# Designed miniproteins, single chains, continued (2): the designs that were tried, part 42

Each design is a single chain, and the fold is of that chain. pLDDT is the mean over its residues in the fold that is shown.

## One batch from the design tools (miniprotein)

Design m5444
Fold by ESMFold2-Fast:
Structure m5444 (fold): chain A 61 residues (1-61)
Amino acid sequence: MSKTPLDLYKEGKKEEALKILRDALLENPQNLFARMELINLYLHEKDKSELEKILAEVEAA
């Protein structure tokens, strides 16, 4: 079964989850699914620095 970034994050594979989100958003910044997953990670993550880096990369592209 293909795992969502949120599923990977919940399994403790945070770095892998963030990589998948970053790659998806860099290919298509309008990817609604990837944007929703990023928001879900924001709600679960106290330190948002990695998520903010992904947003900065997407907005700079």
Scores: mean pLDDT 70

Design m5445
Fold by ESMFold2-Fast:
Structure m5445 (fold): chain A 89 residues (1-89)
Amino acid sequence: SEDEKQVAELVRLWLENPESVEDAVERLKALFPEHEESNKVFGEILRLGVEEGVEAMIEKLEEAAKKYPEVRSLLEAAAEAAREFLEES
């Protein structure tokens, strides 16, 4: 879907040229204003990627996808984008 592509692109661009987590969360809010709690958690997972690495971020994205079924496909798209980045880096 278009939303999944936008989330994947956001994650890819953030990993290639990291912006602040706050800026990434604001972009997520603009795309998905009705999912405030999951957007907050997503931002925390992006911060984990900076602190503990991309592999830890992928694990937490997969865990969050199980907890937030309404955004599962988006979180799975983010995890896939992070995996592709890790494989090409």
Scores: mean pLDDT 74

Design m5446
Fold by ESMFold2-Fast:
Structure m5446 (fold): chain A 89 residues (1-89)
Amino acid sequence: PTLESKVEDVKLEGTEPKVVISMKVDPSEELRGFVIADGEEVEGEVVIKRLPDGTVEIELKFSEETNEKLIAALKKEPVKAVAISVPRP
C-alpha cells in the first residue's frame, strides 16, 4: 500500500478559511487532512463528498481558534493544506 497525498492552497471565502481538495481514493482508505501555518501542523475535521466519477471532494473544517490562526497566517504568507489517504494497518 502506498501513501497518497495532495496539497492545495488555503483561501479565505469571506471571513472563513476554505480548503477543498479533490482526489481519487479507495473507499477502504482513511482520509486525513491538515494545514501547515507558521511551521505548525494542525489536523482538520474531514468532510467528504463522493462524486459520481469516483472522485471525492474533501473539505477541511477547523475549530474557531484554529480558524483565527489561519486567518492571521494568510495575511502574512501562503498557507498550504494537505490531504492524505492512509492504508489500513
Scores: mean pLDDT 73

Design m5447
Fold by ESMFold2-Fast:
Structure m5447 (fold): chain A 64 residues (1-64)
Amino acid sequence: SDADALVARGRDYFSQGDTDRGMQYYNRARDLLVQNGDTQGALQVDVDMGVSMIVSAVNRTNPA
């Protein structure tokens, strides 16, 4: 789905250390799911974004 593609791009930006762009893509995916009435999908995107933030933060302190 279009939302899945946006989430994939968000994850890619987070893996590159680009938190701002990663968040922008996650927010676009969330907005699309909300517009489609997919409340569960929107919540799953928020959880995925939170996990990406935690993983990014941990990797900065323990890169190996």
Scores: mean pLDDT 80

Design m5448
Fold by ESMFold2-Fast:
Order: sequence, then C-alpha cells, then structure tokens
Structure m5448 (fold): chain A 69 residues (1-69)
Amino acid sequence: GPSEAEREALAERVVNSLKRRYGLSDEVAEEIRRLLLERRFDELLALLQKHVSRATALSVVAEAERALA
C-alpha cells in the first residue's frame, strides 16, 4: 500500500482541488483531509454530498479508495 507520506500528499491534493473548485471553508477542508487519512469513506461521501454533486462525491471517494487502499 502507499506510504504515510504518499497518503498525506494525496489527501492534500484532493483537498486543495476541492477548495479551489467548490470554495470549501478551511474547516470543511480539514474534515475531508481527516476522513481521507482515516479512510472513513462512508463519512467522506456523506460530507462531500453536502458541498458537491453526488456524481462528483462518488468519483472523489472511488479515486481515494483506489489510491489509499
């Protein structure tokens, strides 16, 4: 599996992309980062659906699961 540094780098890229595209607050961005690093993908999906479309949320979660598994 990926190293801790690689997982942290991926989480940072995902969070920064979502902040840029959807204008997420620092509080929401930090919660997304935490859920990515903890691999709490069901909670991540639920949180993302409050801020982005379901299709976008599902795509982000699927990519994160593939990369962080």
Scores: mean pLDDT 83

Design m5449
Fold by ESMFold2-Fast:
Structure m5449 (fold): chain A 75 residues (1-75)
Amino acid sequence: MLEEKIKELKEEMERKAEEMRRVAAEEDALLAEALANPEDQEVRERYRELRHETARLVLEMMTLYIEAKALEKEL
């Protein structure tokens, strides 16, 4: 049933949106720490890793959004 698949995609998007909010909060906190301690290589590396995580989540969210929109057109 198309409606069930759309619902599942929207639920997955909600989970990804929550992950993105969590990672964004962590990025903000870590950026503040990196700016306070610019010589701390470990803090900078962790910030870089979180930036990659955010980029991955954005791409996954875009993919889910495109799929959901395509299915909605068939409804």
Scores: mean pLDDT 81

Design m5450
Fold by ESMFold2-Fast:
Structure m5450 (fold): chain A 81 residues (1-81)
Amino acid sequence: MTDEEVVRKLLDYYDKIGKEELLKEASKILTPEEVRKLQAALDLADGWLRTASKEDVARYLAATLTPEQREVFRKLVEYLE
């Protein structure tokens, strides 16, 4: 999976179950520090989703994530599949 595909899948789960439930699921497999990094990335996505398409937001987010944030997103997506 590309980083953009991972982000698109995570945003699909975010749309389906919401932020609170997604963070709750994340807390089962991620450290508190990783959950904070996920929350910061989702807050950026929320801001962009007000004016941009989900596809554009996924692309922007994938380009801005740190290597540690990319690993967090991948772990969570693999867990949710």
Scores: mean pLDDT 82

Design m5451
Fold by ESMFold2-Fast:
Structure m5451 (fold): chain A 69 residues (1-69)
Amino acid sequence: MRLMQGSQELVFAQRYANDPANGRDGAYRQIARMGDIMPDRRDALRESGRLTRVDVEEGIRRASETLSR
């Protein structure tokens, strides 16, 4: 079920980023959270193809910078 879960998280992150109330940072945090707890979820994001690779990697990078403090 990792692929389905990863795809749902990706869709959520994409929709979350499109909501001006939530902002881009919210989506980045969701993407990074997936990558941190399960590398397979990040692979599922690549397989889903719903966001560009650059968008997903940028989201992970920004959230990781925030978490690294």
Scores: mean pLDDT 50

Design m5452
Fold by ESMFold2-Fast:
Structure m5452 (fold): chain A 65 residues (1-65)
Amino acid sequence: SRSDIDKAKSLLPKFPDYKKKLEELEKESSERFQKAKNDEEKKKVIEEATKKITELSKETIKEYS
């Protein structure tokens, strides 16, 4: 969900390396979204981006906890 992305972003001040990874994922997702041909493809890009950001957040918390 978008709530998961918001939670991930809340970690940025505590984990500087996480910021770089998040920015790379946001850039990749933005490029894929712009290349999407229809609303179904755009929805898929958003869902995949949300999943990747959520997983990155979980991995970052686990690694630095």
Scores: mean pLDDT 72

Design m5453
Fold by ESMFold2-Fast:
Structure m5453 (fold): chain A 124 residues (1-124)
Amino acid sequence: SKEELEALAKELKRIVEKFADAFNLPDSVRKRLLEIVDKILENPKEALKELTIQIWLVYQLLMLEISKLPEEERKAFIDKMIKVLNEIKTELDRLAEKYPEFAEELKLLSDFYDDIIVQFKELK
C-alpha cells in the first residue's frame, strides 16, 4: 500500500542519515542517497537497487580514505564503524521481515552491509 511505502521510505531515510552521520559523508552524498529513498514511492524495487549500488560506491571511496589514516586512528575508526554497520544491518533485516514484498531487495542491501563489516574486520 502507499502507507506501507511511505513508512518504509521513512525508515530507510533514518538508516541513510545514521550511515551518513557515522561516516561523516559530504552533504552532496547524503542528499543524493535521500533523493534515491524518495523514489521508493514511485518504484520501490528499482530505488532499493539504486540505493544498494550507491552505498557500495560510497563504501569504495571510504575504504580509500581509511587507508590513509595512521594505524591507531584507523583501528579506532574501524571499531566504531563495525558497531554502526551492525546496527544498520539489524535494522535492514527487521525491515525485510516487516516488508516481505521487498525482502529480496532489502536483504541484498543488508548483505552488502555484511560484506562491508567483513572488509573492515580484515583491515583491523
Scores: mean pLDDT 83

Design m5454
Fold by ESMFold2-Fast:
Structure m5454 (fold): chain A 71 residues (1-71)
Amino acid sequence: MLSEEEKAALLRMAEMSGVTPADAEEALRLLAQLGRNATADQFAALARLSGASEEQARRIGELIAAERARL
C-alpha cells in the first residue's frame, strides 16, 4: 500500500503541475495496483485499460516519474 507521505507528495505535485485531483487519485490507484517497481509505460497501459484517455495516461506517467525522481 502507498504510504500517507507518498500520497501527500503525489497530490501536492498534481496541484503544482496543474494536474486535476482525479488524475492524482488515478495515479495513486495505479501505484497501489502495479507497485513501485512498475514502469511509466505499464502505468499508462493500465490507465488506458481502466478507461483513461491517452492524455490522462501521459499525465499520470509523468507524475509518477517525477515522484520517483524525488525518492
Scores: mean pLDDT 62

Design m5455
Fold by ESMFold2-Fast:
Structure m5455 (fold): chain A 68 residues (1-68)
Amino acid sequence: DAGAAARAGALAGGADERGAEGAGKGMQSITNKGNPRGAGGAAAYGALDGGADAAGVQEMRTKGEEGS
């Protein structure tokens, strides 16, 4: 699912468990508000806020684009 993918992407990008959890929760909040198209961007933003680097965020955005 999108939340699990966001957490996995954040971890792959160098975020710790807390950063990855934040990304997953941010994603869930956005999708729960009925904005699934913003989910990939929200996950990437949450990962950055949680300490993921730019390379990890780039990977998450690329994977999110393909996940339609």
Scores: mean pLDDT 54

Design m5456
Fold by ESMFold2-Fast:
Order: structure tokens, then sequence, then C-alpha cells
Structure m5456 (fold): chain A 78 residues (1-78)
């Protein structure tokens, strides 16, 4: 993926984070981002894996109630 494609994905993930927080679907989004991170790890796509990890860290930071779930997802992807 190009640098532009990676930045586009970051923008899409930020929008998804905001919507999940507003709709109370944070746990579902954490699972989806974890699956993306695990897929990226399996494919050796380090850049995409880092984007997923960054999104999980931001979710845990913004939603304290989901922090433990986000930290577990981060550990599985790393």
Amino acid sequence: ASDEEVERLREQLEAALEQAIKLGKVDELIKEIKDLGLYSKKQGNERLKQVALEALRELGRRVPEARELAEKAIAEVE
C-alpha cells in the first residue's frame, strides 16, 4: 500500500472510532480492528498492522470503559 493509502485508512478509522463511540458500539469496533491487525500481521504488512494498533490505542485512550478490551486486542496483534 502507498503512503497515501495508509493515511486514507487512518482517516477512515478515525471516522469509525467517532461513530462507534456515539453509537455505543466500541466493543464491536475493537474486534473488527483486532481482526484487521491480525490479518496484517499474518500478511507481513507492518504498516497496516501499525495503523490497526494506533487505532486500538486511541480507542482505549478515548473510552476508559473499553481500555482493558483494547489492551488485550493490542497484545494479540503485537
Scores: mean pLDDT 82

Design m5457
Fold by ESMFold2-Fast:
Structure m5457 (fold): chain A 86 residues (1-86)
Amino acid sequence: SLKEEEERRKRIRAALAAVKTPEDLYQLYQEFGPEELIRFYAEESPIELTDEEIQDLVKKIEEAMKKGPEEFLKVLNEYFRRLIRR
């Protein structure tokens, strides 16, 4: 329902606002999953992303998460920098 979607978006916003360290961000991605968080960023971003671009990003972040928090942060930062350059 719309109310559940609004509550979920509020929870994501609150959780993101509470992130103080790179480790907190990695834990957040483990809890909510990379697809939901990347789609949230895409919706809040002034940069128009296609579903195909979002899915490519999700896949790359999922692969990086399996290697640990250092690789996760490196890949996440590289992809967001790349998107800003468009």
Scores: mean pLDDT 77

Design m5458
Fold by ESMFold2-Fast:
Structure m5458 (fold): chain A 84 residues (1-84)
Amino acid sequence: SMVDELLEWLKKRFGPSTVERLFEEAKSITTKEQLEEMLRAGKASQNTYLLLLTLAAAIRFGKEGDTSVEPLAREAREAIEKLG
């Protein structure tokens, strides 16, 4: 699934320990509206950490059954890749 592909991309790029930390930190993000706002803010400020938190939270939502976050997760990944 897209969620599994994104999770493997994160682990390969940043390492499993960093990814585990991001998922723990992202637990405070509980709504899709927060995800949308964080994505916009992260892109506008070029804040890689905020984009990583957004992606981690979106992956969690997707694993919990909310497939509507898949476009947000993809956009967060694209933004992270563009920042280098």
Scores: mean pLDDT 85

Design m5459
Fold by ESMFold2-Fast:
Structure m5459 (fold): chain A 60 residues (1-60)
Amino acid sequence: EEPLRFAIRFAKELLDEGYSLDDASRAASMVYRLLKEGKPEEEAWAEARKALDAGTLPVN
């Protein structure tokens, strides 16, 4: 799937779970970047979720 579409879907799931728009957008940006760097979708999702849970999401 296209990286942007996957990242948007990830953000929507986080918003549905009650995360803030800021957290969802930062996590989605991380997923998008990982996918553009060639990581598989499953790994990008897991890594971004782990960073979100650990409070280590990138600021930009």
Scores: mean pLDDT 77

Design m5460
Fold by ESMFold2-Fast:
Structure m5460 (fold): chain A 58 residues (1-58)
Amino acid sequence: MRYAVTATVTLKGSSEPVVVETEIEAESLEAARRKALALILDRYPDAVRVDLEIRPVA
């Protein structure tokens, strides 16, 4: 199942959050959330806060 992900990432020492939009293929909403978080933390290892909005795109 396909999920639309919008992540708002707050970086250490930055006052401006980064907004990331992507789509993830996953078996469940929980799997999509885990994949999204892993992807965001891989790209932004200095993230101190990540707010995720995940919706199915069916």
Scores: mean pLDDT 80

Design m5461
Fold by ESMFold2-Fast:
Structure m5461 (fold): chain A 71 residues (1-71)
Amino acid sequence: SSSRRQSTWRQLQRLLQQIHDALFEKDYDTALAYLGELRDLLEQHRDELPPDVYAGLLATVEALEAAIRAA
């Protein structure tokens, strides 16, 4: 439903902001925790997101997780 899609989008934006803030503060443990929550949210709500948006966000999560773990 439209209401469910709007709720999912708000949760995505909140997590992205929290990830950004954690990365800015170089709090990599917190950033990884929020990236995990974002991954779970994407998996739980994949049918509510456009396929391209889902794929792009998942790729971003995987890239950031890899970069943090390599640091």
Scores: mean pLDDT 81

Design m5462
Fold by ESMFold2-Fast:
Structure m5462 (fold): chain A 70 residues (1-70)
Amino acid sequence: SMKEAEELKKKGEELFKQGKYSEAYQEYLRVILYYKPDDAEALERMGEALKKLGWDATAEHYFKLAEELK
């Protein structure tokens, strides 16, 4: 449901603020896998978390996907 997707994004944001970038990425990934594959916000936040983890090329891929959905 939309409510569950929003709660996962909120949890991801809280984890990101704590420096738990891998865990934040996993929460945003759950939004894409189980609720909305075309969620531009979740894709962008996945990119931000991956960039913090040093996965720059993969992060740019997700940023591009998010931009194409706007």
Scores: mean pLDDT 86

Design m5463
Fold by ESMFold2-Fast:
Structure m5463 (fold): chain A 86 residues (1-86)
Amino acid sequence: SELEKLKKEAIEKFKKAAEMARKANDPLTATYAEAAQMNLESGDYEGTIKYAELAAERAKESNNYEVQKLAEEALEFTKKIKEIKE
């Protein structure tokens, strides 16, 4: 389904964001991205949005624009999932 595809892609983006943040020695951004992934896997879309926004903001502060982009893209996918569920 469309919803399952969006969820899978968002999870993969959060996972990649966390891996890249860890490689960049930014454990805080990695932790936020991992929290967003776990919330999305459990169906907590509001928690996912909160932690995705924190991951994107922290990545921006750390000048890790690739991680920021991944977190923002996963955030947009999560918002689309929430719209389909409404």
Scores: mean pLDDT 88

Design m5464
Fold by ESMFold2-Fast:
Structure m5464 (fold): chain A 103 residues (1-103)
Amino acid sequence: MATREGLLEAIGIELSLIGAIFDYERGLISADELLAAARRALDRALELYRSGKVDPETAARVLELVLRAADLVLADPSASDAAKAAARALAAEARAALAEVRA
């Protein structure tokens, strides 16, 4: 069962990543900055889930946003090949994490 502190942290991560996606779609941040934000969200959501501080549904919401961030970089014709490679790797990790939390 989720803790109050874990749920509040997960909500903060979700809102921060939504903000980063919004900033990226408006050209305010780079693909590298979006992917860095998504990586931090993935790592922390998975840590919160594995430590029992958030439920699977809460973790899955953050991981779905990580996938959305990666997909935006992959669809961006101005993103570098290096950024697209990083986005593919991040998407693979997020999908594996989603399989874990939905098991």
Scores: mean pLDDT 88

Design m5465
Fold by ESMFold2-Fast:
Structure m5465 (fold): chain A 68 residues (1-68)
Amino acid sequence: MKTLEEIRAEVQRLIDALKRMIPVLTPEEKELAIRHVERYLRERFKDNVSDEELDALIGELRAAVEAA
């Protein structure tokens, strides 16, 4: 529970950082940045949450960034 909340807080910080960068990125650079963050999250938290939970969090990050 608490570990997942910490991961969500880090995801939110990454969303905020990406939103600041998006206006100056091409669509290709935006996708590359999202993929880079996705790989970072998978490697960093692979031992803390399941692949399914990570996929859900990454989907949430992508949706939030695309909605901005």
Scores: mean pLDDT 75

Design m5466
Fold by ESMFold2-Fast:
Structure m5466 (fold): chain A 145 residues (1-145)
Amino acid sequence: DPVQQSKEFRERLAALILELANASPEERPALVARIRELLREIALWALRDLAKHQPPEVRARVDRLIEALRAGDYASLDPAEAEAARLIERGIEEALRILLEGAEKIRADPANAEKIARLSAGRAIGAVTEGAADAIVALAEALRA
């Protein structure tokens, strides 16, 4: 269920934002790495979910993109697949920026920590999902060129 999976990702991100807001400077790099890993997991989930109803040729390109993203190796990708990878990475970085800003807002307003964490998590998933959707569009359009 995509709705249930999205809810679970929002809850996991919200928990990590709350941890990040309470983290010492020494703890922050490890938490940021965990957040980045979760955002990558969300991006791979979104790519698979969005690809379900695409033609087999687009699905094959999405499978190659997922393997490249997992490996951190883009050398075998064609220009359209490489652009799709950049759109995914951009979505992840924008999502991370949203979550870091959320953690700072929680430090400034701890009485509203739960609400800020929830809203920031939702916005971050939106950024990752938009990047995945843009990547699917780029891959589909490349088949017409």
Scores: mean pLDDT 89

Design m5467
Fold by ESMFold2-Fast:
Structure m5467 (fold): chain A 74 residues (1-74)
Amino acid sequence: APTPAQIAEATAREHPDMSEETERVMLELYVLAEDGVPVERLRARAEELIARIADPEERAILRTFLDRVLASVE
C-alpha cells in the first residue's frame, strides 16, 4: 500500500490548483498518520481541519485524501 506521504504527493499532483490552506491541512494529516497517531484521533483532527475549509470541492479532495490515508494505516 502507498504511504501517507505518497498519497499526499499524488493528491497534490492531481490537484495542482489546491489552495495553500488545503495543502497545509493535507500536510498536517499525513504527518500525524506517519507518526502513528491512533485512527480515532486522526479522524477527529481531520474533521476539525476539513470543516475550516470554505470551498466544498477542496473539502471533497481532503475527504478522499483522508479515506486513502486511513486505508493505508489500518
Scores: mean pLDDT 82

Design m5468
Fold by ESMFold2-Fast:
Structure m5468 (fold): chain A 61 residues (1-61)
Amino acid sequence: MVSVKVVANIDGEKVESPVVPMSGEEAQAMVDKFMEELKKKMGSDEKAKEAIESLTTEVLP
């Protein structure tokens, strides 16, 4: 398990998730859910794609 934080940049605004201890599989599921929520919120595939491309996971020591 690792401590993971998801970071995305949307229209110049930095959006961060809380830091959560999880497995790599759980981290991927969290990223997938975050992307689904972004796509629904933005109402546009282009905006969602840009957010997805800016998405990073930070592993804490």
Scores: mean pLDDT 64

Design m5469
Fold by ESMFold2-Fast:
Structure m5469 (fold): chain A 98 residues (1-98)
Amino acid sequence: MVEKLEKIKEAIKKKDLEEAYKLFEEAFKDIKDEILKYLAKLLDNPENAEKIFEEILPELDEEKQIGLLVGLGLFYALLEDFEKAIELIEEAIELAKK
């Protein structure tokens, strides 16, 4: 998992969002639809997104927590907030190391 997340981080640093998303789909293929469902809830409520994220995250297993962090990171990269995107991917990498 860590190696796959490092590749996603590298793609975001290069601003290659197509590659980053492809790597995300390959890493989380079995849970992708669930992660996208959680992301949709966060995006529907941007003012409360941080609070909703904090409430959802501890209820998920580790793999889904990692997937949600990466998915949210990709979303911030789409908004051209690359610093926040990278920080979220780094949080996912730290969780994957434990």
Scores: mean pLDDT 78

Design m5470
Fold by ESMFold2-Fast:
Structure m5470 (fold): chain A 76 residues (1-76)
Amino acid sequence: MRLTAARIAERSLELAKTGNPEDREIAVSFLYMTSGISRSSGDEETSRLLRQAADKVAAGDLDGAEAIVEQLRRLG
């Protein structure tokens, strides 16, 4: 699960980096959805990090989002 969550986060960040507002909205949606799934599975730490990454992407803080994705990668 953690490896899959990290890959989803990486792909979402890649999409957000296109500079297209629609791609950013899709990326934020994927991160929030994956956060919800992780919480439902009992992985609170992965859920929290995915939500923080989504918040950073929504704010346009792609460097901050990338740092959180690195944390997710280290969990897997």
Scores: mean pLDDT 81

Design m5471
Fold by ESMFold2-Fast:
Structure m5471 (fold): chain A 87 residues (1-87)
Amino acid sequence: MSIREKVFELMERLIEEAERLGDFEFAKKIRELKEKLEKDSSASDYEIALYALIAAHEAVKRYPDNEEIRELFEEAKELLLEARKAS
C-alpha cells in the first residue's frame, strides 16, 4: 500500500469518525480536502501527508478524549515521517 493510499484511507476514517460524532460540517471539510488532493496529481506524498496531519490535529483539538481520533493523529505523524524519508 502506497503512502498516498494510506493517507487517503486515514482521511476517510477521520471523516467517518467525525460523522459518527455528528460533526457533519467538519466531516464535509475533510471530504472536500480529500477530493481536492485526489485530483491533484502534482501533490507530493509529503504534501498530502502534511494536509492529513493538519486535519487530524484539528480533530484532536475538537475531540481530545476520542481514542480513534488520537490513534489517527499518531498514524498521520508516522505517515508524514515515512513520506519525508521517501523524499
Scores: mean pLDDT 87

Design m5472
Fold by ESMFold2-Fast:
Structure m5472 (fold): chain A 90 residues (1-90)
Amino acid sequence: ITEEEIEEGLKLAEKKVEEIVEKAEEAIKKGDKETAKEYLERLEKGVEVLREDAEKLEEMGHKEAAERLRELAEKVEKKLKELEEKLKKL
């Protein structure tokens, strides 16, 4: 794996997460509990994947990239909890 491949992967992961967060927020605003729940489940799985990929990158010696993925996973997990609380209030 090259530095360029890592950078592209990080950008793609960030973009995909942002898209799912936006869709989850939109569903919550519309009161669409079922659609919101589906997107929150996707974010939850995304956090797991990001943490697994970070561990693999660290094992390969890419510690900075692994740290960036862990930071992204923490941000997503925090947002997920915020969105879950909003969903419960619907």
Scores: mean pLDDT 83

Design m5473
Fold by ESMFold2-Fast:
Structure m5473 (fold): chain A 80 residues (1-80)
Amino acid sequence: MNKKIAEEGKKKGEKAGTVEGAVKAAREAGEKIGGELTGQIAEGSAATAGGMSLTSGSSEEESAKVAAEAGGKAAEGMGE
């Protein structure tokens, strides 16, 4: 179940095409898996990865994919 929720969150984040959208999707997936704390961890992970990607000169769309993957992995890991 947790893997499916994390994967759904990742797909929503990638479709958003923005780091902000990916961060929100990661937060929601984390909250569904482990509640508010897991949501905050997934949000922070996505925001850090996406922000670093943008700072490195990647596009918003590329950075959204990086953020979505980091957030999804954090949410899944914390739920286990």
Scores: mean pLDDT 80

Design m5474
Fold by ESMFold2-Fast:
Structure m5474 (fold): chain A 90 residues (1-90)
Amino acid sequence: SLLERLRELAKELVELLASDPSVSEEDVEKAEELMKRFIDAAERGDLEAALEALEELGKLVRESVKNEETLKKAHGLLVEMARAAVEQAE
């Protein structure tokens, strides 16, 4: 299902951030909280709230990730999550 894909992408992003030593434990916890808001919004079909949570998550990623390769991968996952959220809202 599309929601199952969103949960898999969310898990992959959090694991990616947690695996990068340039990202603090505090920033990983903030990402987990924003991810929960995103998934909860997507589950109820609230596209506006889901995209707002992704925007905040993207800002956190840009501010916290110092490794260029991790940043690239994280942005790719965020784009896939945004696309899946739009599809889920239909």
Scores: mean pLDDT 84

Design m5475
Fold by ESMFold2-Fast:
Structure m5475 (fold): chain A 96 residues (1-96)
Amino acid sequence: EELVKKIEEKIKEIERLAEQSPNPQARDALRTAAENLKKALEYVLKGDSVKGANYATAAGIQAVAATLFDPELGQKAVELVREAIRLLDELEKKIA
């Protein structure tokens, strides 16, 4: 399986979690986490590992913030972001 597709699947799962939350602050945080992962993937593919890591870190922070407003969906997003970061690291190693 292609690593890019796996990362995109994790991003889509986080986007689905955002749509499921009745809390607008949780939805905003989850949506922002997904957007930051999209940017992380973009920069890793461009060979900019520093920007990729910065956006991945921002995604993690937003997923944690979501747990304050929706603990169940926020915790699922934290796990999805951690998985996406691991896949991004694997992708970076294959590009080198």
Scores: mean pLDDT 88

Design m5476
Fold by ESMFold2-Fast:
Structure m5476 (fold): chain A 72 residues (1-72)
Amino acid sequence: MKLTEEDIPIVLEAIESVRELSEEQRKTAEKVIRQGVETGNSVEDTVRAAGLAIGMSQEQIEKAIELALKKL
């Protein structure tokens, strides 16, 4: 399933559900998610890239992936 621009807020909400984000972390995550849309990356790869960029743990990233896949 290809990510679209309309999916960006859904993926971002899934990440925010796992940990509270600062304004800077939220903007960084949104930028990485948008890059995933532009390059045709999977939901899983996009969430991993965003989580790593904002310093999430591996456990938090795995939980965010599960939530994103359930919401999409």
Scores: mean pLDDT 82

Design m5477
Fold by ESMFold2-Fast:
Structure m5477 (fold): chain A 90 residues (1-90)
Amino acid sequence: DKMLEEFRKKLEEIKKEGEKQLPESKEKTLKLLKEKRPDLPKEKLEEQAEAIAYTAEKLRVIGEALDLALEYIKQGMDREKVNELVKETA
């Protein structure tokens, strides 16, 4: 099960990169929203920026995890095991 351990480690790396990018993504999103929607109160801008940034980073992490999953399935890894590990990453 060396393949399972390597796959798990790569999924953990994808997850950690997403977590590292989240603060920067929030800041960039908030700045963009302030420019596009100066009419909105600060509280709403912060809530929207947080929601957008979390969703965007989560989708990015899921996308990268799914791309990796497809490569391991092509290498002969069991689909159910791949699915379990991807769920642990999300």
Scores: mean pLDDT 81

Design m5478
Fold by ESMFold2-Fast:
Structure m5478 (fold): chain A 77 residues (1-77)
Amino acid sequence: GRDHRLLGLRHLRDGDFQGAIRHFRRSADLFRQQGDFGSASRSYGQVSRIHLTRLHDGVSARRFSLLSLDLRRQALS
């Protein structure tokens, strides 16, 4: 999970928003498999933010925001 999160941050810095989304989604999936719902939530939060602020895609932003919120609730319980 951590390596894909780092790759996502590098792609985001370089302006490769599709690459960043791919790596943050992979990071979230791996953190979910490990039971690290807090880290998975943050990775989906980054995907949501990129869709909203960089791709202007509110539909995808909402989908990943709701998924991030659900995972955050699981991390707190």
Scores: mean pLDDT 86

